# Designed miniproteins, single chains: the designs that were tried, part 102

Each design is a single chain, and the fold is of that chain. pLDDT is the mean over its residues in the fold that is shown.

## One batch from the design tools (miniprotein)

Design m3784
Fold by ESMFold2-Fast:
Structure m3784 (fold): chain A 85 residues (1-85)
Amino acid sequence: HHHHMEELEERKYKIIAEVEKQVRDAILENADKLTPEQRRKVLELLEKARKNPDKVFDYAIEIAKILGNEELRKKVEQAKKELES
């Protein structure tokens, strides 16, 4: 069951899952505050993230910007830097 937790792939999957959860929660919390155009863009970015997992952080940053959630944007940018270093 247990394996090397320091493997880059395991760390990557854990960070991606956490970012996806935070983005999903932020979307749900702000759904009623979004314009129809903003909702459409968020849905398009979510679909692109599913089809292009190598770009998931870029799409998450764009979603955070649309939501006006500066804290989420900074967290996603930090996660991206940690995986790129």
Scores: mean pLDDT 76

Design m3785
Fold by ESMFold2-Fast:
Structure m3785 (fold): chain A 70 residues (1-70)
Amino acid sequence: MEEERKRKLEEEKEELKKEAEREVEEQREKARKLIEEGAPYIEVLRQMAEAEDVRVRYELEIKKIEEEME
């Protein structure tokens, strides 16, 4: 494997991990605001489900990169 390609895949993986952490936190922050505003519990659950969807999408992308590095 070319060192340049390996470095690029490693950087891409780390960047995705950071992006996932930020986006999941952003979605959780939205859920927190809904709670503070007294929104119905169902609205909060929907927002929390969206946070989980974001996390899963990034996990799948990271796993795909890891498989490509193999």
Scores: mean pLDDT 79

Design m3786
Fold by ESMFold2-Fast:
Parts: structure tokens; sequence; C-alpha cells
Structure m3786 (fold): chain A 59 residues (1-59)
């Protein structure tokens, strides 16, 4: 569940925004958002956030 993993890593509001971008077909926007979120995180948490956002964009 990519959205739930993203919400756990970066918070519910950010996960909702990413889901809305993915639904609108703005894959580039989701990827850019994932990179920006990862910049605020370290190590494993950053990796999980990017992975979850990319999975959400691919769905």
Amino acid sequence: EARERLAEAVGEAAAEAAEALAASGDVAGVEAGARALAARLEGERAERAVEAARALAAA
C-alpha cells in the first residue's frame, strides 16, 4: 500500500497531495515531490518515502 507507506514516512497531507497528483496523471510532479520530501529525511526513511511515492505514481 504505497499511499499508506508514504503517509507513514512523510505525513498524511503530503501523501494526499501525491495521490492527487498521481490521479491527475502528473507523474513528473509526484517524482519531484518525492525528491523534495526525501531531502528532509535521512537514510532508510528517505528511501522508503521515494519508493512509496514512485509506486503510487506507477499505479
Scores: mean pLDDT 69

Design m3787
Fold by ESMFold2-Fast:
Structure m3787 (fold): chain A 82 residues (1-82)
Amino acid sequence: AAIPGGNPTKDAAKTVEAIARALAEAVAAGRLTPQSLIDVADAIAAFFGKDELAERAKAAARAGDFETALEYFREIAEELRK
């Protein structure tokens, strides 16, 4: 959906979407560890305040479920667009 006008949260959402895409590529290449995803989730929570979704992403990362962790990052981006 197109949202008219400039909004700092739109840039935040785009940033998180770009991070999720880059992380998905790194997962596909076998380059990520659970700790890397946890560190990214902590950074996103610190800057954007989506603590609940970030905690779910961290839990998925600790379980080795990188795809579910990446889905939570995409969900954070969607929440930041609202």
Scores: mean pLDDT 76

Design m3788
Fold by ESMFold2-Fast:
Parts: structure tokens; C-alpha cells; sequence
Structure m3788 (fold): chain A 56 residues (1-56)
């Protein structure tokens, strides 16, 4: 999975009304599957942004 794919998934969860906790858990899981630090960083940043969107 690429960082962009992880980002898209987390953003889709936010748009679908997923909770901050659900987005955080999925973001952590996706980052843990990343084979490199750059991919993990992109996913972690996307998770933070998706959480902000969910919190409104």
C-alpha cells in the first residue's frame, strides 16, 4: 500500500462519518504496514488531517 492509498482511505473514512478513534486506529494500522518511514509519515499526517475533518 502506498502512502497516497492510505491517505485516500483515511479521508474517505472521515467523509463517511467515521469517528476520530476509528480513523486513528486505522491510521496506526496502515502506518504499521508501511515498509519505509516516508510512507508511514504520509499516512500519519493523513490520519491527523482526517481526524480534524471529523471533529469539524
Amino acid sequence: MTGEEGREKLMEMARAGASVEEIGAEGKRLASTAKDEETAEVINRAGALAAILTAS
Scores: mean pLDDT 74

Design m3789
Fold by ESMFold2-Fast:
Structure m3789 (fold): chain A 100 residues (1-100)
Amino acid sequence: MVPSGEELISGLESARAAIEEALANNDLRAVRAVVQRLRQEAAEISDPALRAVMEALADALEAVVREYEADPSMTPEQARARVDELVARAKAEIRRLAEE
C-alpha cells in the first residue's frame, strides 16, 4: 500500500499534537500509544524508504519517552522540543521521498 506523502504528514501532525497534549498531562502511557500507532502504520507501508523513516521516528520518540521518564531534570518543555524536532525532520524526509 502506498499512502500519499500528504496523508503521512497529516498523520505525523496529528501524532505530534497528541504527544504534546499527553506530555502536558504527564501521560506517558498515551505517548507510548501514539508511538505504537506509528509503528503499526509503518508496517503497512510497502515503500521501504518511507517505512524506514516512520520506524526510525517511532524508535526516536520511544527513546525520548524513556529518557524523560528516567531523568527527573528533564522538563516537559524539553521533551516536547525534542519531539517537535524529530517529527519536523521526519515530515521533511517524507516530503522529499514523496516528491521523488
Scores: mean pLDDT 81

Design m3790
Fold by ESMFold2-Fast:
Structure m3790 (fold): chain A 56 residues (1-56)
Amino acid sequence: GRAEKLERATAAAKEMLLAGETPTASQLGKRTGVSPELAREALAEAVNDLAREGKL
């Protein structure tokens, strides 16, 4: 479902950011198979999570 896709995309975004990549929502969507809008939400969640953890 949508929640599972969001969780998967968010996890992928976190891995990319920790690896030193700066993916766009479009790039994340293509890599994870989710819509660009859902990828944008996932990327924002990943950035916020990593920032709160002091990792970004």
Scores: mean pLDDT 80

Design m3791
Fold by ESMFold2-Fast:
Structure m3791 (fold): chain A 73 residues (1-73)
Amino acid sequence: MTTILDKIQQLSPRQREIADLMIAGFSQREIAEILGISQATVSRHTRKIFKHLGVKNQKELIRAYWEDVLSRV
């Protein structure tokens, strides 16, 4: 079965960095500051990430990530 963890591995390097920071609970503003990019660039990437992972927003991503992690161990 394709899970959130499997789909994260399919992301580009930049999208993976953004996804990891979102899962850690960072806001789009904080992610932009950490990665040295604009908030508009982060927002564009987050939309693509959410579409790829099949989640609606950051809270759903965090929940789906932990549900997948807990089901594997």
Scores: mean pLDDT 81

Design m3792
Fold by ESMFold2-Fast:
Structure m3792 (fold): chain A 87 residues (1-87)
Amino acid sequence: MEVEELEKKREELEKKLKELLEEAKKVLSEEEYKKVKLEADIKLGLAGIYIGLGRIDPENAKEMLEKAIKLLEEAIEKVEEALKKAK
């Protein structure tokens, strides 16, 4: 259940990032929101590439999902930091 656990964690992180970006749009200035959104979009794009690679090569699926999860966690952290500073 290793790959299945990672897929579930990825889905939860993607949902959390989406919710944080919606909150950031309401709380941050247009300039600050645009900056964090761009960084999040870049990390989401890279995570999507790793997810795709893991689906093509099942032997590396775990490593690719772990890389995708790390990118999603980094994106979430950046949005949370921006929100915390904006209080």
Scores: mean pLDDT 82

Design m3793
Fold by ESMFold2-Fast:
Structure m3793 (fold): chain A 60 residues (1-60)
Amino acid sequence: SLAEELEEWKEKQIAKLEEEKKKIEEDESLSEEEKEFLIGVLEGLKLIVEGLYKLLISRV
């Protein structure tokens, strides 16, 4: 179903963002300030993904 596909899409996007966050936290070439900024961006993207999921699922 479209609802099931949307849930799978959301879970995949969140999982990818969490994986990227872990890579940033483990990246020794990045400063503490750069890590904080990039993690903040990824957290913002997670909120956008969750918001889009809620909007789209409500229309199904």
Scores: mean pLDDT 86

Design m3794
Fold by ESMFold2-Fast:
Structure m3794 (fold): chain A 70 residues (1-70)
Amino acid sequence: GAEELLEEAERLIEEAREALERGDYETAKKLLDQVDRIGVRLALDGHLEAAERLGRLVREIKEEFPEVEL
């Protein structure tokens, strides 16, 4: 359900942050792309609050790494 998708996406975000801290931008971009796909699926299925939460978490990581084109 939506909760399981959110938990998976939150784990992917944490892994992306760790990849960014190591300078592994290719891996981070792939992980964040997967997160974006989950967010789109949640929104299309009507889980707007879950999709908004996910979008906020992605924005937070981008704000921590503003020098990287994510």
Scores: mean pLDDT 82

Design m3795
Fold by ESMFold2-Fast:
Structure m3795 (fold): chain A 75 residues (1-75)
Amino acid sequence: SKLEELEKKIEELRKKIEEARKKGLEEVAELYEKALKFYEEALELLKKGDEFEAEVKEGIALIYLGVAELLERKS
């Protein structure tokens, strides 16, 4: 389900934040934290049945996630 997929993405992202912090990549960790915030907002909206608003929040999370991954590859 969409709910289970989003919960899995949130769990995976929390692991990425911990890894970035362990490596001392503070800017990368901060961007992953921004992505996490928007995924958590999307999860809340999805639980309310607001699928469209949840997809918008997921889109914003993906932008932050993409920037974080690009910076992590450079570091």
Scores: mean pLDDT 88

Design m3796
Fold by ESMFold2-Fast:
Structure m3796 (fold): chain A 91 residues (1-91)
Amino acid sequence: LRREAEERLRRALELLREAGLEEVAEEIEEQTEKAVKLAEERGDELLATAALYAGAAAALQALVAAGRTELRPEAEELYELAKRLFAEAEA
């Protein structure tokens, strides 16, 4: 399900940039890319997918903090999904 996670991150980062939070979007993108690269070096697609969902959740949380409170349910959903995938990857 990595493709869906990549799409969720892309959309969340686009929303941050549209909201004028370009620096925040860049920081989240860089941190997520580093986490994904480390997962890929391990051959761990589940960990890579978890990192992408975590990045998307962080981006949506930043939008919520900026006043886009209607995005809170989606941010919480992606955060919980990332937590479950991280737990599963470590099992």
Scores: mean pLDDT 85

Design m3798
Fold by ESMFold2-Fast:
Structure m3798 (fold): chain A 55 residues (1-55)
Amino acid sequence: MELSEEARKRVEEILKRLGRPDLVDNALKALETMLEHGFSEEEALRVIERALRDL
């Protein structure tokens, strides 16, 4: 399943604010995997945002 441009941009912005742009590729892969398992894009983004806050 393809990630929307908005989802990609949101992940990049979050990681840039956290000073961790090196994690963008890993976060995008996790988001794609969640979409493949039937998560909605909004649900997947919430999971990623929560995980990134715990870093």
Scores: mean pLDDT 75

Design m3799
Fold by ESMFold2-Fast:
Structure m3799 (fold): chain A 55 residues (1-55)
Amino acid sequence: SPAELEAEYARLQAELSALLQRLQTDPSLSPEERAALEAQIAELARRMDAVLAEL
């Protein structure tokens, strides 16, 4: 349903925001951890685009 898709989009936005904040503010991240976070961010962005296409 559209309401379920909207709820999923909001959840993905919250996850994306948390990962972006960590990437920008955590000086202890190794290059490998940084790359892993960037990959997760890219995957969340792709999922958000897919959800928007269904709305």
Scores: mean pLDDT 86

Design m3800
Fold by ESMFold2-Fast:
Structure m3800 (fold): chain A 77 residues (1-77)
Amino acid sequence: NLEKAAEYLEKAIEALKKGDVEKALEYLRKAKEYALQAGLPSVAMGVERAIQLLKQGKVEEALKDAEALKKYLLELI
């Protein structure tokens, strides 16, 4: 589940870099689901924050949050 959370964060980051907000939201929701299943509620809250930023059109802030969360997860694996 940790590896899947990191995988979906990476997919969300790549979607954001391509300007595909719809795909990024889909991948962020998957990352949140896997973070919760992994017992990481703080990471799930961070992903939810990125989702809310993205819904507000704050793409750059959402990207920075997603990159920080991915880095944190990779340090746990």
Scores: mean pLDDT 85

Design m3801
Fold by ESMFold2-Fast:
Structure m3801 (fold): chain A 68 residues (1-68)
Amino acid sequence: SEQEELVKELLKKIEEIVEEYKRTGDREAFEKKLQELMKYAKENLSEEHFKELEAHALRLYIDLQEEE
């Protein structure tokens, strides 16, 4: 499915954004890039697939915060 492939692509982008943040510590760049990606996802994914991506992003964000 085109939607499933887009979810996987955007998830990889989120992982890249997280890894860049871990390397640089640039929270402002992290938040800006994540917001831009989630806006694009909301406009290009169905509600169902957007919720799936949002759930994955939330899990990654929680894990990142627990690492301090």
Scores: mean pLDDT 80

Design m3802
Fold by ESMFold2-Fast:
Structure m3802 (fold): chain A 55 residues (1-55)
Amino acid sequence: MEEEIKEALEKVEKAYLEAPSAEAFRERADEIAKQVSEEAAKAVREATDKLVAAM
């Protein structure tokens, strides 16, 4: 995995563990996606959808 995508996904995982609700997690993940490249943002959104499905 490219370093940028890896770092973005680590932030998504941290947000998942710290978020009080699925809605709060989605909001935090969207902010992470806005801060990174389009390729990393796509990976962030895919990971977010999978984690929300597991909640």
Scores: mean pLDDT 78

Design m3803
Fold by ESMFold2-Fast:
Structure m3803 (fold): chain A 95 residues (1-95)
Amino acid sequence: SENRFAVFIMGTVTSQDAAGNVTVEGKMPLHPDLRPLPRTPATVFFETPTGIATAHAEAEVDAEGHVRATVTVPELPAGSAVGKKAMVIVDAELK
């Protein structure tokens, strides 16, 4: 979309379940020319022992720029993703 821009966020994994569901949280910098979208497509990149895993989900973004996305990443080793960094790409709208 011509009025949408990709925002790159370094997030942290806050939870991982036994099914491979991983929750990543981060904060979008607040910029006066960009409006965060409260629900937006997200692409999440994880470093794994075998390379970079890519997952797609819908992210939630609040008015203060807090970002939360839950993705399924079966390639991540069980039980050790919490506290790891993940790159989250979300869309924001030009004001």
Scores: mean pLDDT 77

Design m3804
Fold by ESMFold2-Fast:
Structure m3804 (fold): chain A 114 residues (1-114)
Amino acid sequence: MSAEQARLLEEAARLAGEAARANAEGRYDEAARLAEEAARKAREAGDAGLPLLAVALGIRGLAALGAGDLAEARRAAEELRRVAERARAAGDETGVAVAEDLLREVEAAIRAAE
């Protein structure tokens, strides 16, 4: 991992934490924006960012449901499925576990909202 990748992961983790807090406080638009920024930083870090990308997508999906945007929540779930597949291909067992756990949470929340 490069110093740049380490910095991207640190920034992604901070943004994901801020997004989670915003979501918990019902600030869904802010949570979605922060989660999108976290996802962008995690993607720039490559495969090392897959666990944080999963966290960011999970928050984005839950924030979308809080805002009543079922279509966006379904898009986040689909992206989480792809992250789990990428993590498995990369041999990232932590990334697989995080992505699959968040996918189950988002899919359960989608079913409850329907």
Scores: mean pLDDT 90

Design m3805
Fold by ESMFold2-Fast:
Structure m3805 (fold): chain A 62 residues (1-62)
Amino acid sequence: TLTTAEALSREELRARAEELLASPSPDARANARIALEMLDQGADPRLVANTLAAAEAQAEAY
């Protein structure tokens, strides 16, 4: 797998989304699912990272 300094690997983003699916926050889980769908659609990793950041904030606020 090729990695770049400007983007997280898709595998790293997927692992993070899977971790957030175990969150007790329903909003965090919803955004984690959206992030996984975005990865499957070949979306920009930066957009996926932004969605995961929102999910993380929701998990912490819960």
Scores: mean pLDDT 77

Design m3806
Fold by ESMFold2-Fast:
Structure m3806 (fold): chain A 103 residues (1-103)
Amino acid sequence: DAREEANELAQLAAIYAREGKLEEAEKLVEEALALDPDNAAAWLAKGVLLEKQGKYEEAIEYYEKAIELDPDMSAAWEQLAKVYEKLGDKKKAAEYKAKAEAL
């Protein structure tokens, strides 16, 4: 199942991105999106990768895309809250944190 395989690749990509294995994470994201372009987990993983690279504005766009595809993905709301906290926007950070906790 291409969707199931895409989900597994996306989960692995997020793990590698968190561990700082950025090139490996990027390759896994590309493979996941090739199998399922609307895979919310893959968009989330790309956001984590961009955040690890310090590309916060780009990471926000990818997290917003993940939420558009899966509004119930609490992890994407949590990552938005963390990025806005890093940017000093405490009001948006609190709003998105509350959204994640309500899911």
Scores: mean pLDDT 87

Design m3807
Fold by ESMFold2-Fast:
Structure m3807 (fold): chain A 70 residues (1-70)
Amino acid sequence: SMEEKIKKVEEERDKRISELNTQQQAELAALRADPTVSPLEFVVGQLLGAGRNADVLAEARKKILEIKKE
């Protein structure tokens, strides 16, 4: 059914966001532990993480819209 297809896309989206958030937290922790890293590099790390999440959300939205057109 269409609902099952949408649910699979949403589950894939949520799993990918969770994985990226875990990865970002590990990356930010590594930056915090390194005394040579500037505050600007930390901010860049945060922005890159937000961009990755936005891309996953946009791709999931696109897939859901295509399923709804079927």
Scores: mean pLDDT 81

Design m3808
Fold by ESMFold2-Fast:
Structure m3808 (fold): chain A 80 residues (1-80)
Amino acid sequence: EELIKKAEELRKQADEAEKNGDFSTAAELYEQALKLYREAGDSEGVKEILERLADVYEKLGDKTKAFNYRLLLKISEEAE
């Protein structure tokens, strides 16, 4: 719905920032998109953003955040 549409818009803006090498702006925009996807209950959107955040934080040299987002992604991908 509206939350998912806003999250998609933020994701597209973050993708553009990442392509331009602005990883700090990309991280902020992806984190905003993650909050909206979680609020909307969109598990697929959450997984996509966690993957992107892990990559972006790795490029920023923040190994702790990169590891944490990869761990969250792995947990989110596990089926019961």
Scores: mean pLDDT 84

Design m3809
Fold by ESMFold2-Fast:
Structure m3809 (fold): chain A 94 residues (1-94)
Amino acid sequence: MEEGLRAYAAGDYEKAVELFEKALKENPSAEVYRLLGDAYDALGDFEKAAEYYEKAIQLDPSATLYNRLAEIYERLGDEDKAKEYRQKAEELMK
C-alpha cells in the first residue's frame, strides 16, 4: 500500500496501478478501489476509473465518490450517468 501511494505521489501512475492491484488481492477495501479509480483517472483510462469507483461505492458510498464518478462520466460524454451520480451525491450530503 505505502509503495503504491509513493508511486502515485511521484506521478508514476502505471506503477501505482500495479501496486494497488497487489494491495487489492491482499486486502480488498473501498480505499484501495478508490485509489485504483484515482490512478486510472490520472492515466486517462476513464472506463476503468468508473469501474473501480463503482466498486468503491458498493462498499462505502460517499458524496465525494459519487461526484468523482459523475466527473468521469462527463469525460466519457455520458451526461445522463453524470447527472444521476450528482443527484446521488446530493442525497448523501443532506
Scores: mean pLDDT 85

Design m3810
Fold by ESMFold2-Fast:
Parts: C-alpha cells; structure tokens; sequence
Structure m3810 (fold): chain A 100 residues (1-100)
C-alpha cells in the first residue's frame, strides 16, 4: 500500500539523517516534499530514493569509495547500509505491485 511505502521511505530518511548534518538537511527537505506530495508523486519519489540508495549501497559493497556515490555511502555503518538495502528493495517491490 502507499501507506507502507511512505512508512518505509520515512525509515530510510531517518537512517540518512543520522549519517551527517548534510544528509539530515536533505532528509528534512525530502520529508517536507513527501508531506505535500500527491499519491502518484509519493510513489515516484519513493521509487527514485530507493533506486538511488540501492545503487549507492552496491557501489560501496564493491569497495569503490573513489566515486561521489561511494564516498556518500561510506558515511553509513555496515548495519545501516544493510537496513537501507533491505528497505530500498522492499519499497521497489511494493511500488512494482501497485503499478502492476
């Protein structure tokens, strides 16, 4: 459901907010955007964030910290990266189910 997707997206933003002051500012903006977004905009935003997080986690798992994505991912603990990957995959699964 959209409510489940929203809840998982907010959990991803909470993890991001703990990693750095810059990511906290970004997470705060993203929470505000989600609060005002239509249902379809919320789905598009959640999908975009989940795909972006999954790509960053994949880059870091391959040991490539030389890229901007790899450097950002290195701000997270191993446990937070695993939780972000799980949340991102679940969001993408739920978005696909709602769009089918």
Amino acid sequence: SLEEIRKLTLEMLDIMAKASPGLKRLADVMRDVLAEASDEEQLDLAETFARTILNQVTVLKNGNTGTPLGRTASLFSKEDLERLEKLAREILRLVEEMRS
Scores: mean pLDDT 78

Design m3811
Fold by ESMFold2-Fast:
Structure m3811 (fold): chain A 68 residues (1-68)
Amino acid sequence: GEEEIVEELEKLASEALKLYNEGKISKEEFNQLAKLLVKAKTLLSEGNVEEAKKELKKAKELLEELKK
């Protein structure tokens, strides 16, 4: 539900910030992740849970690529 999406958003935001602070991703990559997470949060606040999940999935896929 919405609660699980919020928890996942917070987890991804925390992981992205940690990777950026450790120099493992660039500022551009961090900003790209942040834009996807902000879009997901906005969609969630509008009640568009399914669209929020799609943006969250894009953020997850990008983060996994950047963890290489």
Scores: mean pLDDT 83

Design m3812
Fold by ESMFold2-Fast:
Structure m3812 (fold): chain A 75 residues (1-75)
Amino acid sequence: MVKIEITPLVPGRHIPEEDIRDAVEENGGKVTKIEYLPDKVVVTGEMEDPEKAAKAIRSINRGGDTRIKSAEVVE
């Protein structure tokens, strides 16, 4: 399993679960767990290319507003 740690651009701002799932699944991954913590979101799943999934997560926006400060593969 792989973990990606997501830091919101604005601390404490929620990143929608559907946006995270779509970013991972569109890049050939499968999400098994999403954990919302006070300062970050941790996504656990199976991914052939975790760095590509992390890049897709960093590209999440709504109406041109960037939501993600960083997304990093940690395991």
Scores: mean pLDDT 77

Design m3813
Fold by ESMFold2-Fast:
Structure m3813 (fold): chain A 90 residues (1-90)
Amino acid sequence: MVKVTLKIKVDASKQQLEEVVSAAVQIATELYGKQIKRVTVKQLSDNEAEITIELDASKEEAEKFAEDLAQALKDHYSSTANIEIEVEIE
């Protein structure tokens, strides 16, 4: 199993952070739902959260998944929020 950690920071209120986190989980489930074993969300501040996704996948598949998810989030929120996404794969 591979762990993908997304650190999401928004230039926005707590409600907007919760919306972005919810969207990330939904997009992840649509892209790789059958391979997702666990999702853990940790709120670091009012505008920052960490999402850890455990995948039953190869490291290469996990890297592609992380890139696809980060891009989908940026595309979805390009007009409504300034978001920063950092990706870490273990």
Scores: mean pLDDT 78

Design m3814
Fold by ESMFold2-Fast:
Structure m3814 (fold): chain A 88 residues (1-88)
Amino acid sequence: IEELIQQLEALKERLKKAKTKEEVIEIALEAAKLIIRHHPDILKGIGYALRLIGIIVDLELAGMSLEEAKKRILEIIDDVIKELKELL
């Protein structure tokens, strides 16, 4: 759990510095992969990963701005980190 929190915090900092759609998509996919593989609750992990994938789809289809996508991805990562900290 602690290692997953550390990796998600690092992705959060990378996301804040991301300037392109491609960078944001890469970070969101990395977050989804980490969450699916390492979240202690499999069903919740899948749910968070699907939320991240939904944002990627909307961003690719030009249904969402880059700044909106960054904000929503950041909120999802923050939600996961908060939940994981409650399990410690």
Scores: mean pLDDT 81

Design m3816
Fold by ESMFold2-Fast:
Structure m3816 (fold): chain A 68 residues (1-68)
Amino acid sequence: GLAGIRAGGEGAAAGDAAAGAAGGSQMFKNHYPGTRAGMGAATLGLALGGSAAAGSEAWKGVFDDGGP
C-alpha cells in the first residue's frame, strides 16, 4: 500500500543521495581511469542493483494500491 511506497521511496532516495554525496561520486572520480574503471563499473552495478530492488518493491506497492 501507500505506506510501503512512502517508506521504500524515502529509503531509496536517502540511500541514493547518501551514496552520491558521501562516497559514490567521489569514489568514481578518484578511480584510476583505465585500470580501475572496470572495477568502478562493477561496484556501480552492485550499488545500482540494490537501489533498483528497493525501487521495484515500492512500485509493486503503488500498483497494488493504485489499481491495475
Scores: mean pLDDT 49

Design m3817
Fold by ESMFold2-Fast:
Formats: sequence, structure tokens, C-alpha cells
Structure m3817 (fold): chain A 65 residues (1-65)
Amino acid sequence: NAQLDAEVEAALYVIKATIAKLSGDYREAAEWYEKAADVLAPFDPQSAEIYRKAAEEARKKYEEA
């Protein structure tokens, strides 16, 4: 199931983004959130938008770090 495969892949990317945030690596966190959004966009645009916004928030933090 392509949707389930995308959901699992996105979940792994979100875990990676969370680890990056906890370590203060907001640049890496933004990259993982973008990857999660990209794989979810065709199946779950609402969740994709949430992760796009999480990536934007992370970008703001690393631009000022």
C-alpha cells in the first residue's frame, strides 16, 4: 500500500526531525520535516502542511543561530 509506505516513511522522518530538534540542530530538523511533508503531500495534504510549517519554524531558528 503506497499510502501506508508513505506514512511509515514520514513517521521515520518526523522521528529524525524530533531528535535533531532535541539536539538543537534546527537545520537538520527542517530538512527532515520537509522530507516528511514531501512523501505525505499526495496522500495527506493536511499532515503535509503541518510538517511544512514545522520546517518553516525550524528554519527561522537556524537562520538566527
Scores: mean pLDDT 83

Design m3818
Fold by ESMFold2-Fast:
Structure m3818 (fold): chain A 80 residues (1-80)
Amino acid sequence: SNEEAANEVQVYLAYASKYLTEEEKKELEKYGQKAVEAVMKGDYESAIKYLEEALKFVKNEKAKEYIKKAIEAVKEYKKK
């Protein structure tokens, strides 16, 4: 469901946030919120694009890993 996908994205973004600077957190919040809103609307393609945009502003490798897990979760829900 859209709710399950949104919850999984939010969990991974919360894990990513532990490894971010305050500036990176602001960018992740901006694009992460747009991604979650897109998932809730069933627009999984836009959600993936927003998460990929967030990935460009994140430098920490562990944070990137969690954002990539969020992207993969959205891709799996898109298949249904």
Scores: mean pLDDT 85

Design m3819
Fold by ESMFold2-Fast:
Structure m3819 (fold): chain A 82 residues (1-82)
Amino acid sequence: FFGLTDEEKKIILIKNLLQSDNPKSREEGLKLLEEYLKNGGDPTLKPRLSPSLIDTIKNHSDEEVRKKAIEIIKKYRPDTKI
């Protein structure tokens, strides 16, 4: 009955892009992450009890993606515990 909110849809899109095997999709995911957080987004929000952006980033296999994403979170949400 209840669909996803627009914010939950954006979080899911960012997670899917960051977890893509395509480097360009990962770059787009990082850009959307920065936009989301710059506009007051919450990196700890768990859409429908799925992993949050922080959970996804901390468990990412690519160290460079993890480093860049953590840097973005700290820049816009410095009080977030990572």
Scores: mean pLDDT 81

Design m3820
Fold by ESMFold2-Fast:
Structure m3820 (fold): chain A 68 residues (1-68)
Amino acid sequence: KALEEAKKLLEEAKKLEKEAEANEAYVEEARARGEMTPLDLMEARLAEENRKKAEELRKKAKELLEKL
């Protein structure tokens, strides 16, 4: 049960990390060109938010695994 739940949380975290990486790459490219639109700033914010959520999920998974 706990192991299965931990695996689900890690899978969710990986999805969020992948989305954050895509958003970060998009923002990095815009920044390299010297262009930072409000949309680019919003994408940067979303990337940070997804990273934070992924970290929370990884922490929950770790807690479940160490209780085993």
Scores: mean pLDDT 80

